# Designed miniproteins, single chains, continued (3): the designs that were tried, part 98

Each design is a single chain, and the fold is of that chain. pLDDT is the mean over its residues in the fold that is shown.

## One batch from the design tools (miniprotein)

Design m11613
Fold by ESMFold2-Fast:
Structure m11613 (fold): chain A 87 residues (1-87)
Amino acid sequence: HMKFLASEEFVQKLLEDIKKYEEEIKKDPNNAEAYFNLGLSYLTLYRLTGDPELKEKAKEYFKKAIELDPNSEVGKRAKKILEALEK
């Protein structure tokens, strides 16, 4: 069914994005945007699977984005998301 095909394509895209951002972090370990995007990708994957390990990975990446650039747009957004996840 188209709904399941679209969901599978979306998961494939998420896994590709995760690999891309992991490579960006290897090139530049201070790239706050890449950590933020990894956090979003893992959080989305957690929402699809319910795997608590993925939620913990997302939280860790958001914390790293905040640490690297707390006053940027990505740092501020990461802080709001992290506060919502730790309620």
Scores: mean pLDDT 81

Design m11614
Fold by ESMFold2-Fast:
Structure m11614 (fold): chain A 69 residues (1-69)
Amino acid sequence: MQEEIAQLGREAREADGAGDTEKSGQIGAEMLPLGGLYAARHYKLTDDEQESLAELLKVPVEVIRELQR
């Protein structure tokens, strides 16, 4: 996950360097769910924060709760 986010970040920077803002935007949209899941796995969230993140990512709150264990 962390390495995957880093790889997407590199691809987004390469696309920006080439002037491909559409591709850079698409990669950014893919990174958002991965960044949210990474945060849930590595940071302690309150119950309210877990529910809010689950709603944002459109996943069951149980997925976020499992990542907190």
Scores: mean pLDDT 66

Design m11615
Fold by ESMFold2-Fast:
Structure m11615 (fold): chain A 85 residues (1-85)
Amino acid sequence: MSDEEIAEELERHVEGLVAKLREEAKAAGVEEEVEPLLEEAREHARKAAEALRRGDWEAAEEHAKLAEEHLRKAAEIVREAKAAK
């Protein structure tokens, strides 16, 4: 797998998770709380993909971890909101 293929797969994967979490957040009534985290996750995924395309593996890993952290926080907010209902 080339850096370009890895970058495309990463962007596709994060877009899918963002779409899923956005719908779950809307159903749970926490869309406004979750949306900034999803936006940050998308921005970091974009930067990770750009770093991969440049061959900057260290920057790509750092941004990918930040994207994962924001997605994790969004998922926790959704989980807690569902448990509170």
Scores: mean pLDDT 83

Design m11616
Fold by ESMFold2-Fast:
Structure m11616 (fold): chain A 60 residues (1-60)
Amino acid sequence: SASPTQLLVFERDREILEEIKELAEKGYSYEEIAEILRKKYGINYDAEKVRKMLAAYDKF
């Protein structure tokens, strides 16, 4: 249904952000982070999307 899907999207975004930050801290490249996200979450992000997400959240 729409409501559970909406909640999962919010939780998934948080998990993705935390994973990106952790992997970047460990020295993984944006390409490697994108591959990990595809395998773990089934998300087809490219390196550019990963870079933009990290850059946007580094302002907080």
Scores: mean pLDDT 70

Design m11617
Fold by ESMFold2-Fast:
Structure m11617 (fold): chain A 76 residues (1-76)
Amino acid sequence: MFADEAGRELAEAYGLPELSPSVAFEVSMMLALSIGQGVSPEELAREVREFLLSRGVSPELAERAARRVAEILAER
């Protein structure tokens, strides 16, 4: 619910401690909206990867984060 807590939980729980809390929170909001809208895991992964790259996150970390949120969405 709160930006810093949601971002910290995402970064810690999914092995993405390199993500800043604000960036991690934005990714968690993208995941929550995708769950509500029935977006495919593949589409979410693409959007998350592009977002993280635009924020200066490394390609390796962006790929790991995209894979993790797609996995979470698929398990819903």
Scores: mean pLDDT 73

Design m11618
Fold by ESMFold2-Fast:
Structure m11618 (fold): chain A 66 residues (1-66)
Amino acid sequence: SELIERLIVHELVTEYGLSREEAEEVLRLVKEGRFDEAVRILVEKAGLSEEEARRLVENIARALQK
């Protein structure tokens, strides 16, 4: 759903402090199953721990289920 994707990007920007480009990259990587790369961006750019970033990636992946 485009609406769910827009909400995820908005939350990553507003709550986690990512740029829109960084948030869209995280969304793309999760959609491609490249979870470790998405975790690295969240750790580096949002200042999350690896554990917090992994949980967020799991939640994003679940939200993208049809």
Scores: mean pLDDT 88

Design m11619
Fold by ESMFold2-Fast:
Structure m11619 (fold): chain A 118 residues (1-118)
Amino acid sequence: AVTLTESGGGTFPEGGSVTLTAKVSGVDFSRYALSWWGQAPGQAPVQLATLSADGRGRGYDPRVRGRATISVDHAAQTAYLDLRDLRPEDTAVYYHRLVDVETGEEYWGAGTPLTVVP
Protein backbone atom coordinates (compact mmCIF):
# COMPACT_ATOMS: atom_id res chain seq x y z
CA ALA A 1 0.00 0.00 0.00
CA VAL A 2 1.10 3.56 -0.69
CA THR A 3 1.69 5.61 2.48
CA LEU A 4 2.10 9.40 2.34
CA THR A 5 2.65 11.28 5.63
CA GLU A 6 3.13 15.04 6.05
CA SER A 7 4.83 16.60 9.09
CA GLY A 8 6.55 19.81 10.19
CA GLY A 9 3.50 21.98 10.94
CA GLY A 10 2.74 23.66 14.26
CA THR A 11 2.57 27.25 15.50
CA PHE A 12 5.16 29.70 14.15
CA PRO A 13 5.66 33.49 14.39
CA GLU A 14 5.04 35.90 11.50
CA GLY A 15 8.32 36.49 9.67
CA GLY A 16 9.62 33.04 10.69
CA SER A 17 10.31 29.98 8.53
CA VAL A 18 9.23 26.33 8.47
CA THR A 19 10.12 23.15 6.56
CA LEU A 20 7.16 20.87 5.82
CA THR A 21 7.95 17.26 4.90
CA ALA A 22 6.09 14.49 3.11
CA LYS A 23 7.47 10.97 3.45
CA VAL A 24 6.29 8.30 1.00
CA SER A 25 6.57 4.51 1.04
CA GLY A 26 5.33 1.77 -1.27
CA VAL A 27 6.17 3.66 -4.50
CA ASP A 28 9.14 5.12 -6.38
CA PHE A 29 8.16 8.80 -6.34
CA SER A 30 10.50 9.60 -9.28
CA ARG A 31 7.54 8.40 -11.42
CA TYR A 32 5.18 10.97 -9.85
CA ALA A 33 4.47 14.66 -10.29
CA LEU A 34 4.63 16.25 -6.83
CA SER A 35 2.67 19.19 -5.41
CA TRP A 36 2.03 20.96 -2.13
CA TRP A 37 -1.45 22.30 -1.41
CA GLY A 38 -2.74 24.59 1.35
CA GLN A 39 -6.30 24.59 2.65
CA ALA A 40 -7.24 27.57 4.83
CA PRO A 41 -10.24 27.15 7.19
CA GLY A 42 -13.52 27.13 5.22
CA GLN A 43 -11.75 27.35 1.83
CA ALA A 44 -10.96 24.97 -1.03
CA PRO A 45 -7.39 23.59 -1.28
CA VAL A 46 -5.00 25.73 -3.39
CA GLN A 47 -1.98 24.36 -5.25
CA LEU A 48 1.04 26.26 -3.88
CA ALA A 49 4.08 24.50 -5.37
CA THR A 50 4.73 21.85 -8.03
CA LEU A 51 7.65 19.67 -9.12
CA SER A 52 7.54 17.62 -12.33
CA ALA A 53 8.38 13.89 -12.24
CA ASP A 54 11.65 14.50 -14.13
CA GLY A 55 12.66 17.14 -11.53
CA ARG A 56 13.15 19.83 -14.21
CA GLY A 57 9.94 21.85 -13.81
CA ARG A 58 8.98 23.84 -10.72
CA GLY A 59 5.96 26.09 -10.29
CA TYR A 60 4.76 28.36 -7.49
CA ASP A 61 1.51 30.15 -6.73
CA PRO A 62 1.98 33.97 -6.59
CA ARG A 63 1.10 34.04 -2.85
CA VAL A 64 4.27 32.03 -1.98
CA ARG A 65 6.54 32.82 -4.97
CA GLY A 66 9.94 34.00 -3.71
CA ARG A 67 9.16 32.65 -0.20
CA ALA A 68 8.82 28.92 -1.01
CA THR A 69 11.11 26.16 -2.28
CA ILE A 70 9.88 22.69 -3.28
CA SER A 71 12.48 19.90 -3.23
CA VAL A 72 12.89 16.11 -2.95
CA ASP A 73 15.37 13.67 -1.43
CA HIS A 74 15.10 10.52 -3.57
CA ALA A 75 17.26 8.42 -1.20
CA ALA A 76 15.07 9.35 1.79
CA GLN A 77 11.80 9.17 -0.25
CA THR A 78 10.90 12.58 1.21
CA ALA A 79 9.53 15.76 -0.38
CA TYR A 80 9.95 19.18 1.24
CA LEU A 81 8.34 22.59 1.20
CA ASP A 82 10.47 25.35 2.73
CA LEU A 83 8.44 28.47 3.57
CA ARG A 84 10.13 31.74 4.58
CA ASP A 85 8.82 35.15 5.69
CA LEU A 86 5.67 33.51 7.11
CA ARG A 87 2.42 35.51 7.02
CA PRO A 88 -0.83 34.99 8.97
CA GLU A 89 -2.54 34.11 5.65
CA ASP A 90 -0.19 31.06 5.40
CA THR A 91 -2.33 29.52 8.21
CA ALA A 92 -3.71 26.35 6.60
CA VAL A 93 -3.56 22.56 6.56
CA TYR A 94 -0.82 21.58 4.09
CA TYR A 95 -1.17 18.46 1.92
CA HIS A 96 1.24 16.72 -0.41
CA ARG A 97 -0.15 15.15 -3.60
CA LEU A 98 1.45 12.53 -5.85
CA VAL A 99 0.16 12.03 -9.42
CA ASP A 100 1.35 9.00 -11.40
CA VAL A 101 2.39 10.52 -14.75
CA GLU A 102 1.52 7.32 -16.69
CA THR A 103 -1.85 6.37 -15.08
CA GLY A 104 -3.07 9.66 -13.54
CA GLU A 105 -3.59 7.88 -10.19
CA GLU A 106 -3.54 10.34 -7.25
CA TYR A 107 -2.37 9.94 -3.66
CA TRP A 108 -2.96 12.52 -0.91
CA GLY A 109 -1.60 12.60 2.63
CA ALA A 110 -3.66 13.39 5.74
CA GLY A 111 -2.11 16.86 6.04
CA THR A 112 -0.05 18.84 8.54
CA PRO A 113 -1.61 22.00 10.11
CA LEU A 114 0.36 25.25 10.20
CA THR A 115 -0.68 28.28 12.29
CA VAL A 116 1.13 31.60 11.81
CA VAL A 117 0.66 34.13 14.63
CA PRO A 118 1.38 37.90 14.37
Scores: mean pLDDT 86

Design m11620
Fold by ESMFold2-Fast:
Structure m11620 (fold): chain A 65 residues (1-65)
Amino acid sequence: MSEEEILAFAREVADELERELLRQYLAGEITPEEAARRLREEVIRRLMEETGLSEEEAERVLAKL
């Protein structure tokens, strides 16, 4: 998987999670701080699982979003 493909995948994952977390926030189920934490943790986890990146590499990808 190229860097461009990894970035595209990360953006897609972030978009999906942001929509779900926004829904939970509007329902009063989570705080904005909790939503931000869950978004970061889940994007990193999915990047590591699907692309084989290390946690450090996944964090660098997130920083480019």
Scores: mean pLDDT 81

Design m11621
Fold by ESMFold2-Fast:
Structure m11621 (fold): chain A 59 residues (1-59)
Amino acid sequence: MRARVDALVDATQAAHPEVGPEVRAIVDEGLATDGRVDASKAKTNLGKQVLFLANVALA
């Protein structure tokens, strides 16, 4: 589960370095607290889509 989410975040950072750090921070914060990722915290549409996929991978 976490390994798949980390792979998704790493791929996003490699392809979109301007969005990757925001997505990584939101995923890491969610996983460190209650294991839930809040997609609404992302400011970009791409970031929201990546976080939606992270939530699907965690479900």
Scores: mean pLDDT 75

Design m11622
Fold by ESMFold2-Fast:
Structure m11622 (fold): chain A 96 residues (1-96)
Amino acid sequence: EELEKLRERYEKRSEIVDKEVPEGVFALLVAVERTLQRRTGEPLDLERIKKAVEKDFGKEAADALVEGIQSGNVEEGIRKAAEIYIEDLKKKREEE
């Protein structure tokens, strides 16, 4: 009963959560890849970052994030990627 109510609330909220991508999510993804780079000594894999973001957040968001990393303005790239993803979700919801 209690578990069933929690599951129902989670399912109803999942739609809202899936429509919002906080800048922190993209910042975390970049931080993870940079940590791997520092620990392995391998160069930062921009194609891996791009593919991961493109799969879940769309191509335009992925392109904006990668451009920010390449230009040295990662914070701006994260912000633009988040805005692009949110706008895309709004359009899809409007059509559904």
Scores: mean pLDDT 68

Design m11623
Fold by ESMFold2-Fast:
Structure m11623 (fold): chain A 94 residues (1-94)
Amino acid sequence: MKKITPKKPITPEELLARVSPEVRRLADEGLQRIKEKIDELSKNEKIKEIATGIVEALVDLVRLYAESPEEVKRALDEIEKNIPKLIEFLEKQL
């Protein structure tokens, strides 16, 4: 049996490098808008950090799996609509 050389596990940054520039730009613009909404809804630095981390991970998934700019926009709109509920959930847990 041939020993396959160990393939380096793909990082989010390496996956993002494979995404189209247009999808990346739209995702970056949407992420910035969502981060601003998090800043408006919470004064707790720990909640902001956790919520931002979750949103960054979700936006990275959108960049990887979205096949069109329209899909990116729809996914980002859904994430943004759920930010108030995410903040409320995190405040209840922390």
Scores: mean pLDDT 75

Design m11624
Fold by ESMFold2-Fast:
Structure m11624 (fold): chain A 89 residues (1-89)
Amino acid sequence: MEAEARELGERVVRLAAEAARALERGVREGRAEEGLRRALELAAEAERLAQRIAEMVRRDPSLEPVAQEALAGVGPAQARAAAALEAAA
């Protein structure tokens, strides 16, 4: 279970980072709407995986430290996406 929680958490971080990059690229290329659509698709997948991790931690609280470490990159990625949206406005 630790390995699965870690792998899922790393996938959530990768999806969040990819969403931020898609939005940043869209804004830079004058395709903010296209970038936003792609970012939302990636964010939805990340949210589904994050919910699975939350369910795993609820059933086995010993997984919380592993999940927390694996998900550490989500906040920074979300901050980048927010900055890109502000740049587009």
Scores: mean pLDDT 84

Design m11625
Fold by ESMFold2-Fast:
Structure m11625 (fold): chain A 70 residues (1-70)
Amino acid sequence: SAEEEAEKLKEEAEKLEKEGKELLEEGKKILEEAEKTGDKEKLLKGIALILRGIGLIYEAELLKEKAEKL
């Protein structure tokens, strides 16, 4: 049913949002370390994790919107 489909999409969205937020927190910590040490490799790693986190949060919002339209 449409309700079961909507519930599955919301559950997937919650998972992606949680993972995205965790990646944002990790990325921020690595960026702080990179700023203190001047480590360019850590800087790039921190940026990559932040971008990945934003991507997952965006995917979660798209799934939530799709669930609302069902």
Scores: mean pLDDT 88

Design m11626
Fold by ESMFold2-Fast:
Structure m11626 (fold): chain A 56 residues (1-56)
Amino acid sequence: SEAQAAAAREIAEKLLEIGDKIDAALAATRAAVPADASVEEKLAAFRAALRAAGLE
């Protein structure tokens, strides 16, 4: 149906937008912590970046 097709397009667009936000959050995490930081520090920085992007 047309309504089903429209809903599928909207979902696809939102998923792509979320993907872009995740990519930006990963880039922000890499900029915020050194490569040799602990796993816990990297995860904390990534979580903070996700919150800033509205994903958590």
Scores: mean pLDDT 83

Design m11627
Fold by ESMFold2-Fast:
Structure m11627 (fold): chain A 57 residues (1-57)
Amino acid sequence: SLEELARKIGRTLARSGFSPEETYRAAYSAFTQSLGVPEEEARKLAELAAKTAEEEL
């Protein structure tokens, strides 16, 4: 699912030294630009990725 992908992005970027804010921006760009996800859903997925990154810290 896209939600599971968002969590994987969050974990991976946190382990690479990204902040939750940087993770949000990177995930939002990936979902909108690479996967063509609508902006409303991409925002929720980026928030999930950022929250997951925060929980890994």
Scores: mean pLDDT 86

Design m11628
Fold by ESMFold2-Fast:
Structure m11628 (fold): chain A 84 residues (1-84)
Amino acid sequence: RALLEAAIAELREALENPEKYRPESLSYLEFTQLVSTAIRLLRRVLAGEPLSEEEREQLRRALELAKQMGLTTAAEAIEAVLAE
């Protein structure tokens, strides 16, 4: 729970500061969509809602982005969700 809340906060910081966090390999639209999707899905997990396989695939993509951005807390939380 605390890890999920911290991860959502870290992802929101990245979304609010794309100039600091966005990898050059992603457009602003791609970055915004992927980070926003990760926040939405982690909020659903925090609410105790199950994720579909398609939503889990979206989180796997978000995990790679979080690792690339150095968002350690977000990466740890997403790995924990995917390991269930």
Scores: mean pLDDT 80

Design m11629
Fold by ESMFold2-Fast:
Structure m11629 (fold): chain A 69 residues (1-69)
Amino acid sequence: GSMTEKEVEEFLEKVRKGALKVLSEEEAEQIVRDLRELAKELREKGYSKEEILKKLEQKAMELVTRALS
């Protein structure tokens, strides 16, 4: 995979570990899948690695907050 794919997967692993502290395994896995799909969409639209990671961080916070409500 590309360097962008490696950085995205490293970010997703950190999100999974954090989510598992407060959410079920199923909820954490769903969040990771949603973020992976977002990363793919942003990459296909030509966003830079830095922009992809920023958007994933924002979306991760949104999805975790929603799951806790």
Scores: mean pLDDT 83

Design m11630
Fold by ESMFold2-Fast:
Structure m11630 (fold): chain A 79 residues (1-79)
Amino acid sequence: MKAVEEYVALVKAGASTADANRRAAATVLREAGLDEQAATLLEDPARAADALAAAEKAVPGILEKIQEALEEGTRAAGA
């Protein structure tokens, strides 16, 4: 999964867990066609909850897919 690979690469490059989570989640959203929600996650972390709620309404199950990608990325990164 592209989001998992991106998460691992970001963590290994020294990105914070918060930044890695945000960027990987944005990749999952972009792959689902939710480009506006992905942009909101990257540009304004304070609006992340609203963007994720809008994404789940548009694509039911997308939050579960994001969580699975983040959990797999965390294990793969050896964190």
Scores: mean pLDDT 76

Design m11631
Fold by ESMFold2-Fast:
Structure m11631 (fold): chain A 65 residues (1-65)
Amino acid sequence: MRLREKAEEYRKKSEEYRKRGDLEKAEAYERTSELLLSAADSGHEIDIDAVDEATEELITNGPRG
């Protein structure tokens, strides 16, 4: 899956959670989306599996820097 497509998916999830009032989850997805978009724009290599794991941890255990 392309990084930009993954970022777009996470952006939509962020917007959806924001509409539901779950601001913490919305912020987590928005942050991840921005990170993926920045990496795609810069042409850097990113492990999609690592991104999915980090996102899951942010949602489950709360925001981790």
Scores: mean pLDDT 71

Design m11632
Fold by ESMFold2-Fast:
Structure m11632 (fold): chain A 122 residues (1-122)
Amino acid sequence: FEERGKELEEKAKKGDAEAALKLGELYLEQGKYEKAIEYYEKAIELGSGKIKARALLNLGQAYLKLGKYEEAIEYYKKAIELDPSLSAIAYLNIGLAYRKLGKEEKAQEYMDKSVALIDSKL
């Protein structure tokens, strides 16, 4: 991990959006959510299209893990706007965030949206 993390950090410092995204993912897996956020924000600044959308989705997940549910919802919505193919997983996580906020009706709405998208792609 340390060697891979160091290589990705050097590449991210040199402007590699994919390296920043991968480094964020590694920190998220380790439960280092604040470091994950730092590198996802860098991936968003450096990247475009699919890589930026994926960084926004992962940033939402990091905020969800930190209990920052409103921020998580906003980043998931931004990810969907940039890449609608992420809608199923983003709606599932928006539903989970609304449930954590005690907004059960909205939670169910987004969970149903996620299930409908999965069923429609079968």
Scores: mean pLDDT 85

Design m11633
Fold by ESMFold2-Fast:
Structure m11633 (fold): chain A 55 residues (1-55)
Amino acid sequence: SLEEEIEKLKEEADKVTKEAVKTAIEEGTDHPKVKELAAKARELGKKIDELEAKL
């Protein structure tokens, strides 16, 4: 269902966001890995918003 798909995406986004924060603390906020993870979290957030609009 859409609700289950949204929940799965939210879990993925949370994991990616937490990894980005940890990497930023350890390596610095301008590290390439932080930027890649932040971009992935943003893309997931956009997908979640689009799916929620369909509920």
Scores: mean pLDDT 83

Design m11634
Fold by ESMFold2-Fast:
Formats: sequence, structure tokens, C-alpha cells
Structure m11634 (fold): chain A 67 residues (1-67)
Amino acid sequence: LLSPEEQAALLYEALGRLFAKKGDYETAAELYRRAAELLAAVDPERAAELAARAEEAAALAEAQKLA
């Protein structure tokens, strides 16, 4: 049903959400970035959304380093 790239992106997104829920924003940011990269050519709108989530997670990870 989904391309291999879309399936992999869904797994990375799900893992990203899991790590974000656990407060591991650095890992969540990496996972969201990988999902965005996989979707960039297939679904650029969704890729942009995931890239935004990665930036938010990265900002939260930096805030944790300052605390």
C-alpha cells in the first residue's frame, strides 16, 4: 500500500513521538529528521511538517542542556 520510504518514515515518526514523550528530545529530533528526509521527494508537505517537528525537538533538547 505505502512505498518502502513511506513505511520507513512512519516508523521513524512513531519512534520520534515515543522518544519525545519520554523527554529524549535529541533522539526525537534525529528520528523526525530521518522521516522528513525519506518523504522529501514523495510527500514534500509532510516532509516539511516533520522537519518542523525536528526543529521543535532540537530546541527542547538545547533547552535541556542549558538547565
Scores: mean pLDDT 83

Design m11635
Fold by ESMFold2-Fast:
Structure m11635 (fold): chain A 68 residues (1-68)
Amino acid sequence: MEEIEKLLEELRASPHPLARAAAHELEKITDPEEAIRAARNAAKAFAQEGDPALAELFRRLAELIEKL
């Protein structure tokens, strides 16, 4: 739980406005499976845009949610 909240805080503090928006929307999702899909989709989007660091953070977020 705490690791997920820490990752979300880092994403919300990102200089990238789309990363901040994605993190904010993820916090509103109550269904864990929907949250995992959203985080994976964000990871793919950032990888395609050439931001591997943000892609990895969203991928890690999805993995942490899966462990809950």
Scores: mean pLDDT 79

Design m11636
Fold by ESMFold2-Fast:
Parts: sequence; structure tokens; C-alpha cells
Structure m11636 (fold): chain A 59 residues (1-59)
Amino acid sequence: SERREAMKLAIVRVVSDYLAGRLSFAEAEARIRAIAAEAGLRAEVSEYEGHPVVRLSPA
């Protein structure tokens, strides 16, 4: 769906800012959670070996 694709693009932008050092992990996690919530989803954000991992589920 267009809503899901827009959400994924928004999350990718947040992840890009985090990897560029513009956002802390906590700020990136909060923004990703907010983006997912606007799409009616829950996001679980974790970090593994310097790579952010995002899992999406129904809220």
C-alpha cells in the first residue's frame, strides 16, 4: 500500500540520519516508533553490531 511504502521511506531516512551521526539511537528509535504508529503499526527497534534492526507488527 502507498501508506506502507511512505512509512518505509520515512524509516529509511531516520536510519540514514542515525548512521550519519545526526541522531542518537534513542532519538532514532522514538522517531521510527512514531512513524510506525501513524501507519497503525508497532515498531520494535534494536541495534546489532552497529546496525539498526526494525521489526514491524500490528499495534
Scores: mean pLDDT 82

Design m11638
Fold by ESMFold2-Fast:
Structure m11638 (fold): chain A 64 residues (1-64)
Amino acid sequence: EEDLKKGIELASQGKVDEAIEYFKKTIEKDPKNALAYQILGAVLESRGKTEEAEKYFEKAKELA
């Protein structure tokens, strides 16, 4: 919860690498958090990692 919020805050500040670390930490604590997978997917897509982003979007869809 707090890690997810911190990740979103860091991403909004352009600190994308730090944001990714917090999103991964969120997923480690709660592997069924669909929102965390969706946000991580969107962040990876913004960095041009489209194939990796698609995997996270697929997981988010399965968990929703």
Scores: mean pLDDT 80

Design m11639
Fold by ESMFold2-Fast:
Structure m11639 (fold): chain A 62 residues (1-62)
Amino acid sequence: MSLNEKERQLTILQFRLLALQSELEIAQRRNDPRVPAIQAEIAALQKEIDALEAEIAALKAA
């Protein structure tokens, strides 16, 4: 994928992270049993964001 495509994907993942963080706040307030699952999704998404940021940095350095 091109640098521009990776940067676009990064933006999409960041919006998804914000949506999950909002869902987590609501779930925690409600003592929802899905809280651990939502936290796991946030952790997985953050890992994808970190990996994509590293790829973008490598492409800009090349």
Scores: mean pLDDT 84

Design m11640
Fold by ESMFold2-Fast:
Structure m11640 (fold): chain A 80 residues (1-80)
Amino acid sequence: SPRDRLKAATREIADLIDKAHDANTKEAYKEALDKIEEILKTLSNEEIQQVYDAMYPYMLDKDPEFAKEFEERVKEILEK
């Protein structure tokens, strides 16, 4: 179902964030953002907003610069 797809996407994004934080390199954060963006592109704009609202505070707690880049990428996707 769409709800199950959204939950799966959110869990995958959380896992990518955790792995990037553990690696703690600019390259790892960039690779995580690229993978997150590909996941977001499979979702509707409403689902992207829900993921953003849930994950932005989580990312901000991990790394403020990473969270800012995530916000910028989300804005670019939603502007299409």
Scores: mean pLDDT 85

Design m11641
Fold by ESMFold2-Fast:
Structure m11641 (fold): chain A 64 residues (1-64)
Amino acid sequence: KKKLEEELKKAQKDRDDAIASLTATAQQNAATLSPKMAAAAQASLKRVEESHNAAIEDLEKKLK
């Protein structure tokens, strides 16, 4: 039980850290990014968020 709670907390932190890092990088480079690069960055952020959300949902189901 405690191990699954720790894994869930880590998964949530990893997701939040990854999203924050990618968002900060995109904002810092906003003035220099081409439209194509900006779209690629947004697509990468969405993929990372979806992947982490799926893992978090699986862990949440196990904690019920």
Scores: mean pLDDT 76

Design m11642
Fold by ESMFold2-Fast:
Structure m11642 (fold): chain A 70 residues (1-70)
Amino acid sequence: STEERMRRMVEEARRYIELGEKYAKEGNIELARKYYNSAITISKMGVLLGGAEEAKKLLEKAQENLEKLK
């Protein structure tokens, strides 16, 4: 169902943000950037499919974290 698909996308986006944060902490900026971009892509799809508030929140967090890598 769309609901189950949305929940899975939210969890996947959370995981990518966690991986991005891990690699940013380790100083691997290129890998952190890759995972934040993956989180942005999945979160955008989540917003498109149902506009879930949680997907919007994760999109914002991933974008903010990516900006901080500069």
Scores: mean pLDDT 84

Design m11643
Fold by ESMFold2-Fast:
Structure m11643 (fold): chain A 89 residues (1-89)
Amino acid sequence: SSQGIQALRDGDIDTARQYADQGDYLTQSGLGSYYRDQGDLDLARQYYQRAADLGHPGAARNLGQVYNQLGDTQSSQVYNQRAQDLTVP
């Protein structure tokens, strides 16, 4: 199990951020969801982008939704397509 994901479950955001910064893409995706739920769409975008860049299809799909909420329809379409490409090899 990811220690960063466990930190998120425990509410230890500083520890989760440290694991995300070390390249834990599952924790990056989890932090994206955390910040999205807080209404911080900019931080949500940043963490989902890191996870998507590391190949996480769920993060790419969530990033597409965040871009749509921000009014960036073009980036939304790009990341929704990337999510499909990552899940249908």
Scores: mean pLDDT 85

Design m11644
Fold by ESMFold2-Fast:
Structure m11644 (fold): chain A 66 residues (1-66)
Amino acid sequence: SMADKAYEYARKMVELGRQGKSEEALEVLKEALEEGISAKEMMDAALARGDVEGAVAVYDNAKALE
């Protein structure tokens, strides 16, 4: 589903962030946006699962693109 896809992108950003790979995490966000998945959809998918870390990772990367 789109929600499962959105959550998978959020988790990839978390794992790259934990490794200090900030630029790679930004590229994951850009890939998701090009697929038509918004940052809000990724954050909502993480929060629906109780994954605050996933939501924060998406938020931080979205702010870095501003």
Scores: mean pLDDT 89

Design m11645
Fold by ESMFold2-Fast:
Structure m11645 (fold): chain A 81 residues (1-81)
Amino acid sequence: MEELAEEFRAELRARGYSDEIADALVETMRKLAPSPEEFEALRRAYEAVLAGDQALLDKVAPRATSFEELLRAIAEILREE
């Protein structure tokens, strides 16, 4: 788990996010996806959104007013499989 969290944090920083925002997103992700398997699945979905996956963006972005809400919306979709 910790290794996956550190990798996600490093990726967010590489994308230009501040340390404060990166830390907040990683902590939110840990709360939404407490297992390593869930964490990796949520991270991949979030990366797809950031890379411009239009289908996934259309489902989550219009309702998300913050990065935390975006992660929550993605987690909800993943839970529905």
Scores: mean pLDDT 70

Design m11646
Fold by ESMFold2-Fast:
Structure m11646 (fold): chain A 54 residues (1-54)
Amino acid sequence: MEAEKHLAEAEKALENGDVQAAMRHLTRAYEAAPDDPELRAKVRELAQKVLEKQ
């Protein structure tokens, strides 16, 4: 799956309160596209939300 798909899955997991799934997908998304500024910004936003819920 491309980074965009992992980002979408992470976002969906966060909506469902699945912090573990969200973190896993965020990690994959970031690793797949570290130089994508748009995706990186979204990953950072979602990662902050995941950390706040832990």
Scores: mean pLDDT 75

Design m11647
Fold by ESMFold2-Fast:
Structure m11647 (fold): chain A 68 residues (1-68)
Amino acid sequence: MSGKERLLERLKELGLSEEQAEKALEILDSPLSDEQKIERLKEELGLSEEKAREIVEAYNEIKQEMMA
């Protein structure tokens, strides 16, 4: 729960709404490559490639901290 809350908060800081952040987290938690995650974020949330890349990078940083 705490990890999900942190991820949602970070995604909202990046300019996503609460619903967009929840959908983005669903995509980011899927077993896809970073490139595929960027494509899904663009398709499902209407994000630019630059914004989708920022989101994937932020997610990976937080997940690395949570797994350490």
Scores: mean pLDDT 80

Design m11648
Fold by ESMFold2-Fast:
Structure m11648 (fold): chain A 125 residues (1-125)
Amino acid sequence: MPAPPPPATSDPSRPPFYSPDLDWFLNEVLQAMLNHPVARPFMSLVNAEVAAPDYYKIVPNPVSLGEIRKKLENNAYTSVEEVVSDVETMFNNVLTYYPEGSEVREEAEEVYQIFKDLLSKMPKT
């Protein structure tokens, strides 16, 4: 039963160690959100040709749950805080573009509550 050697933490030229918090977020938070029917409108970037030709003029940082998932899978995030920032940007974009009483805005508020509940269960390191 040889134990694996510890990663050499003393070499500053190596990339930072894989984050278990990012893996937890992908598997426990993002996947749960994506599996909920209310998240369907947020799985892809807004189709400006069909739904909102002025969307990219009003929303400077367009982002979707699908794009966040791709960034997580491609190791584009260095911390859970960066992922949370992108998720909050997505919800703020909905609140900026869609008027009060809009179905999309109501769905976004429901997804945000699911997100906040799941995030509150994050393991303490």
Scores: mean pLDDT 70

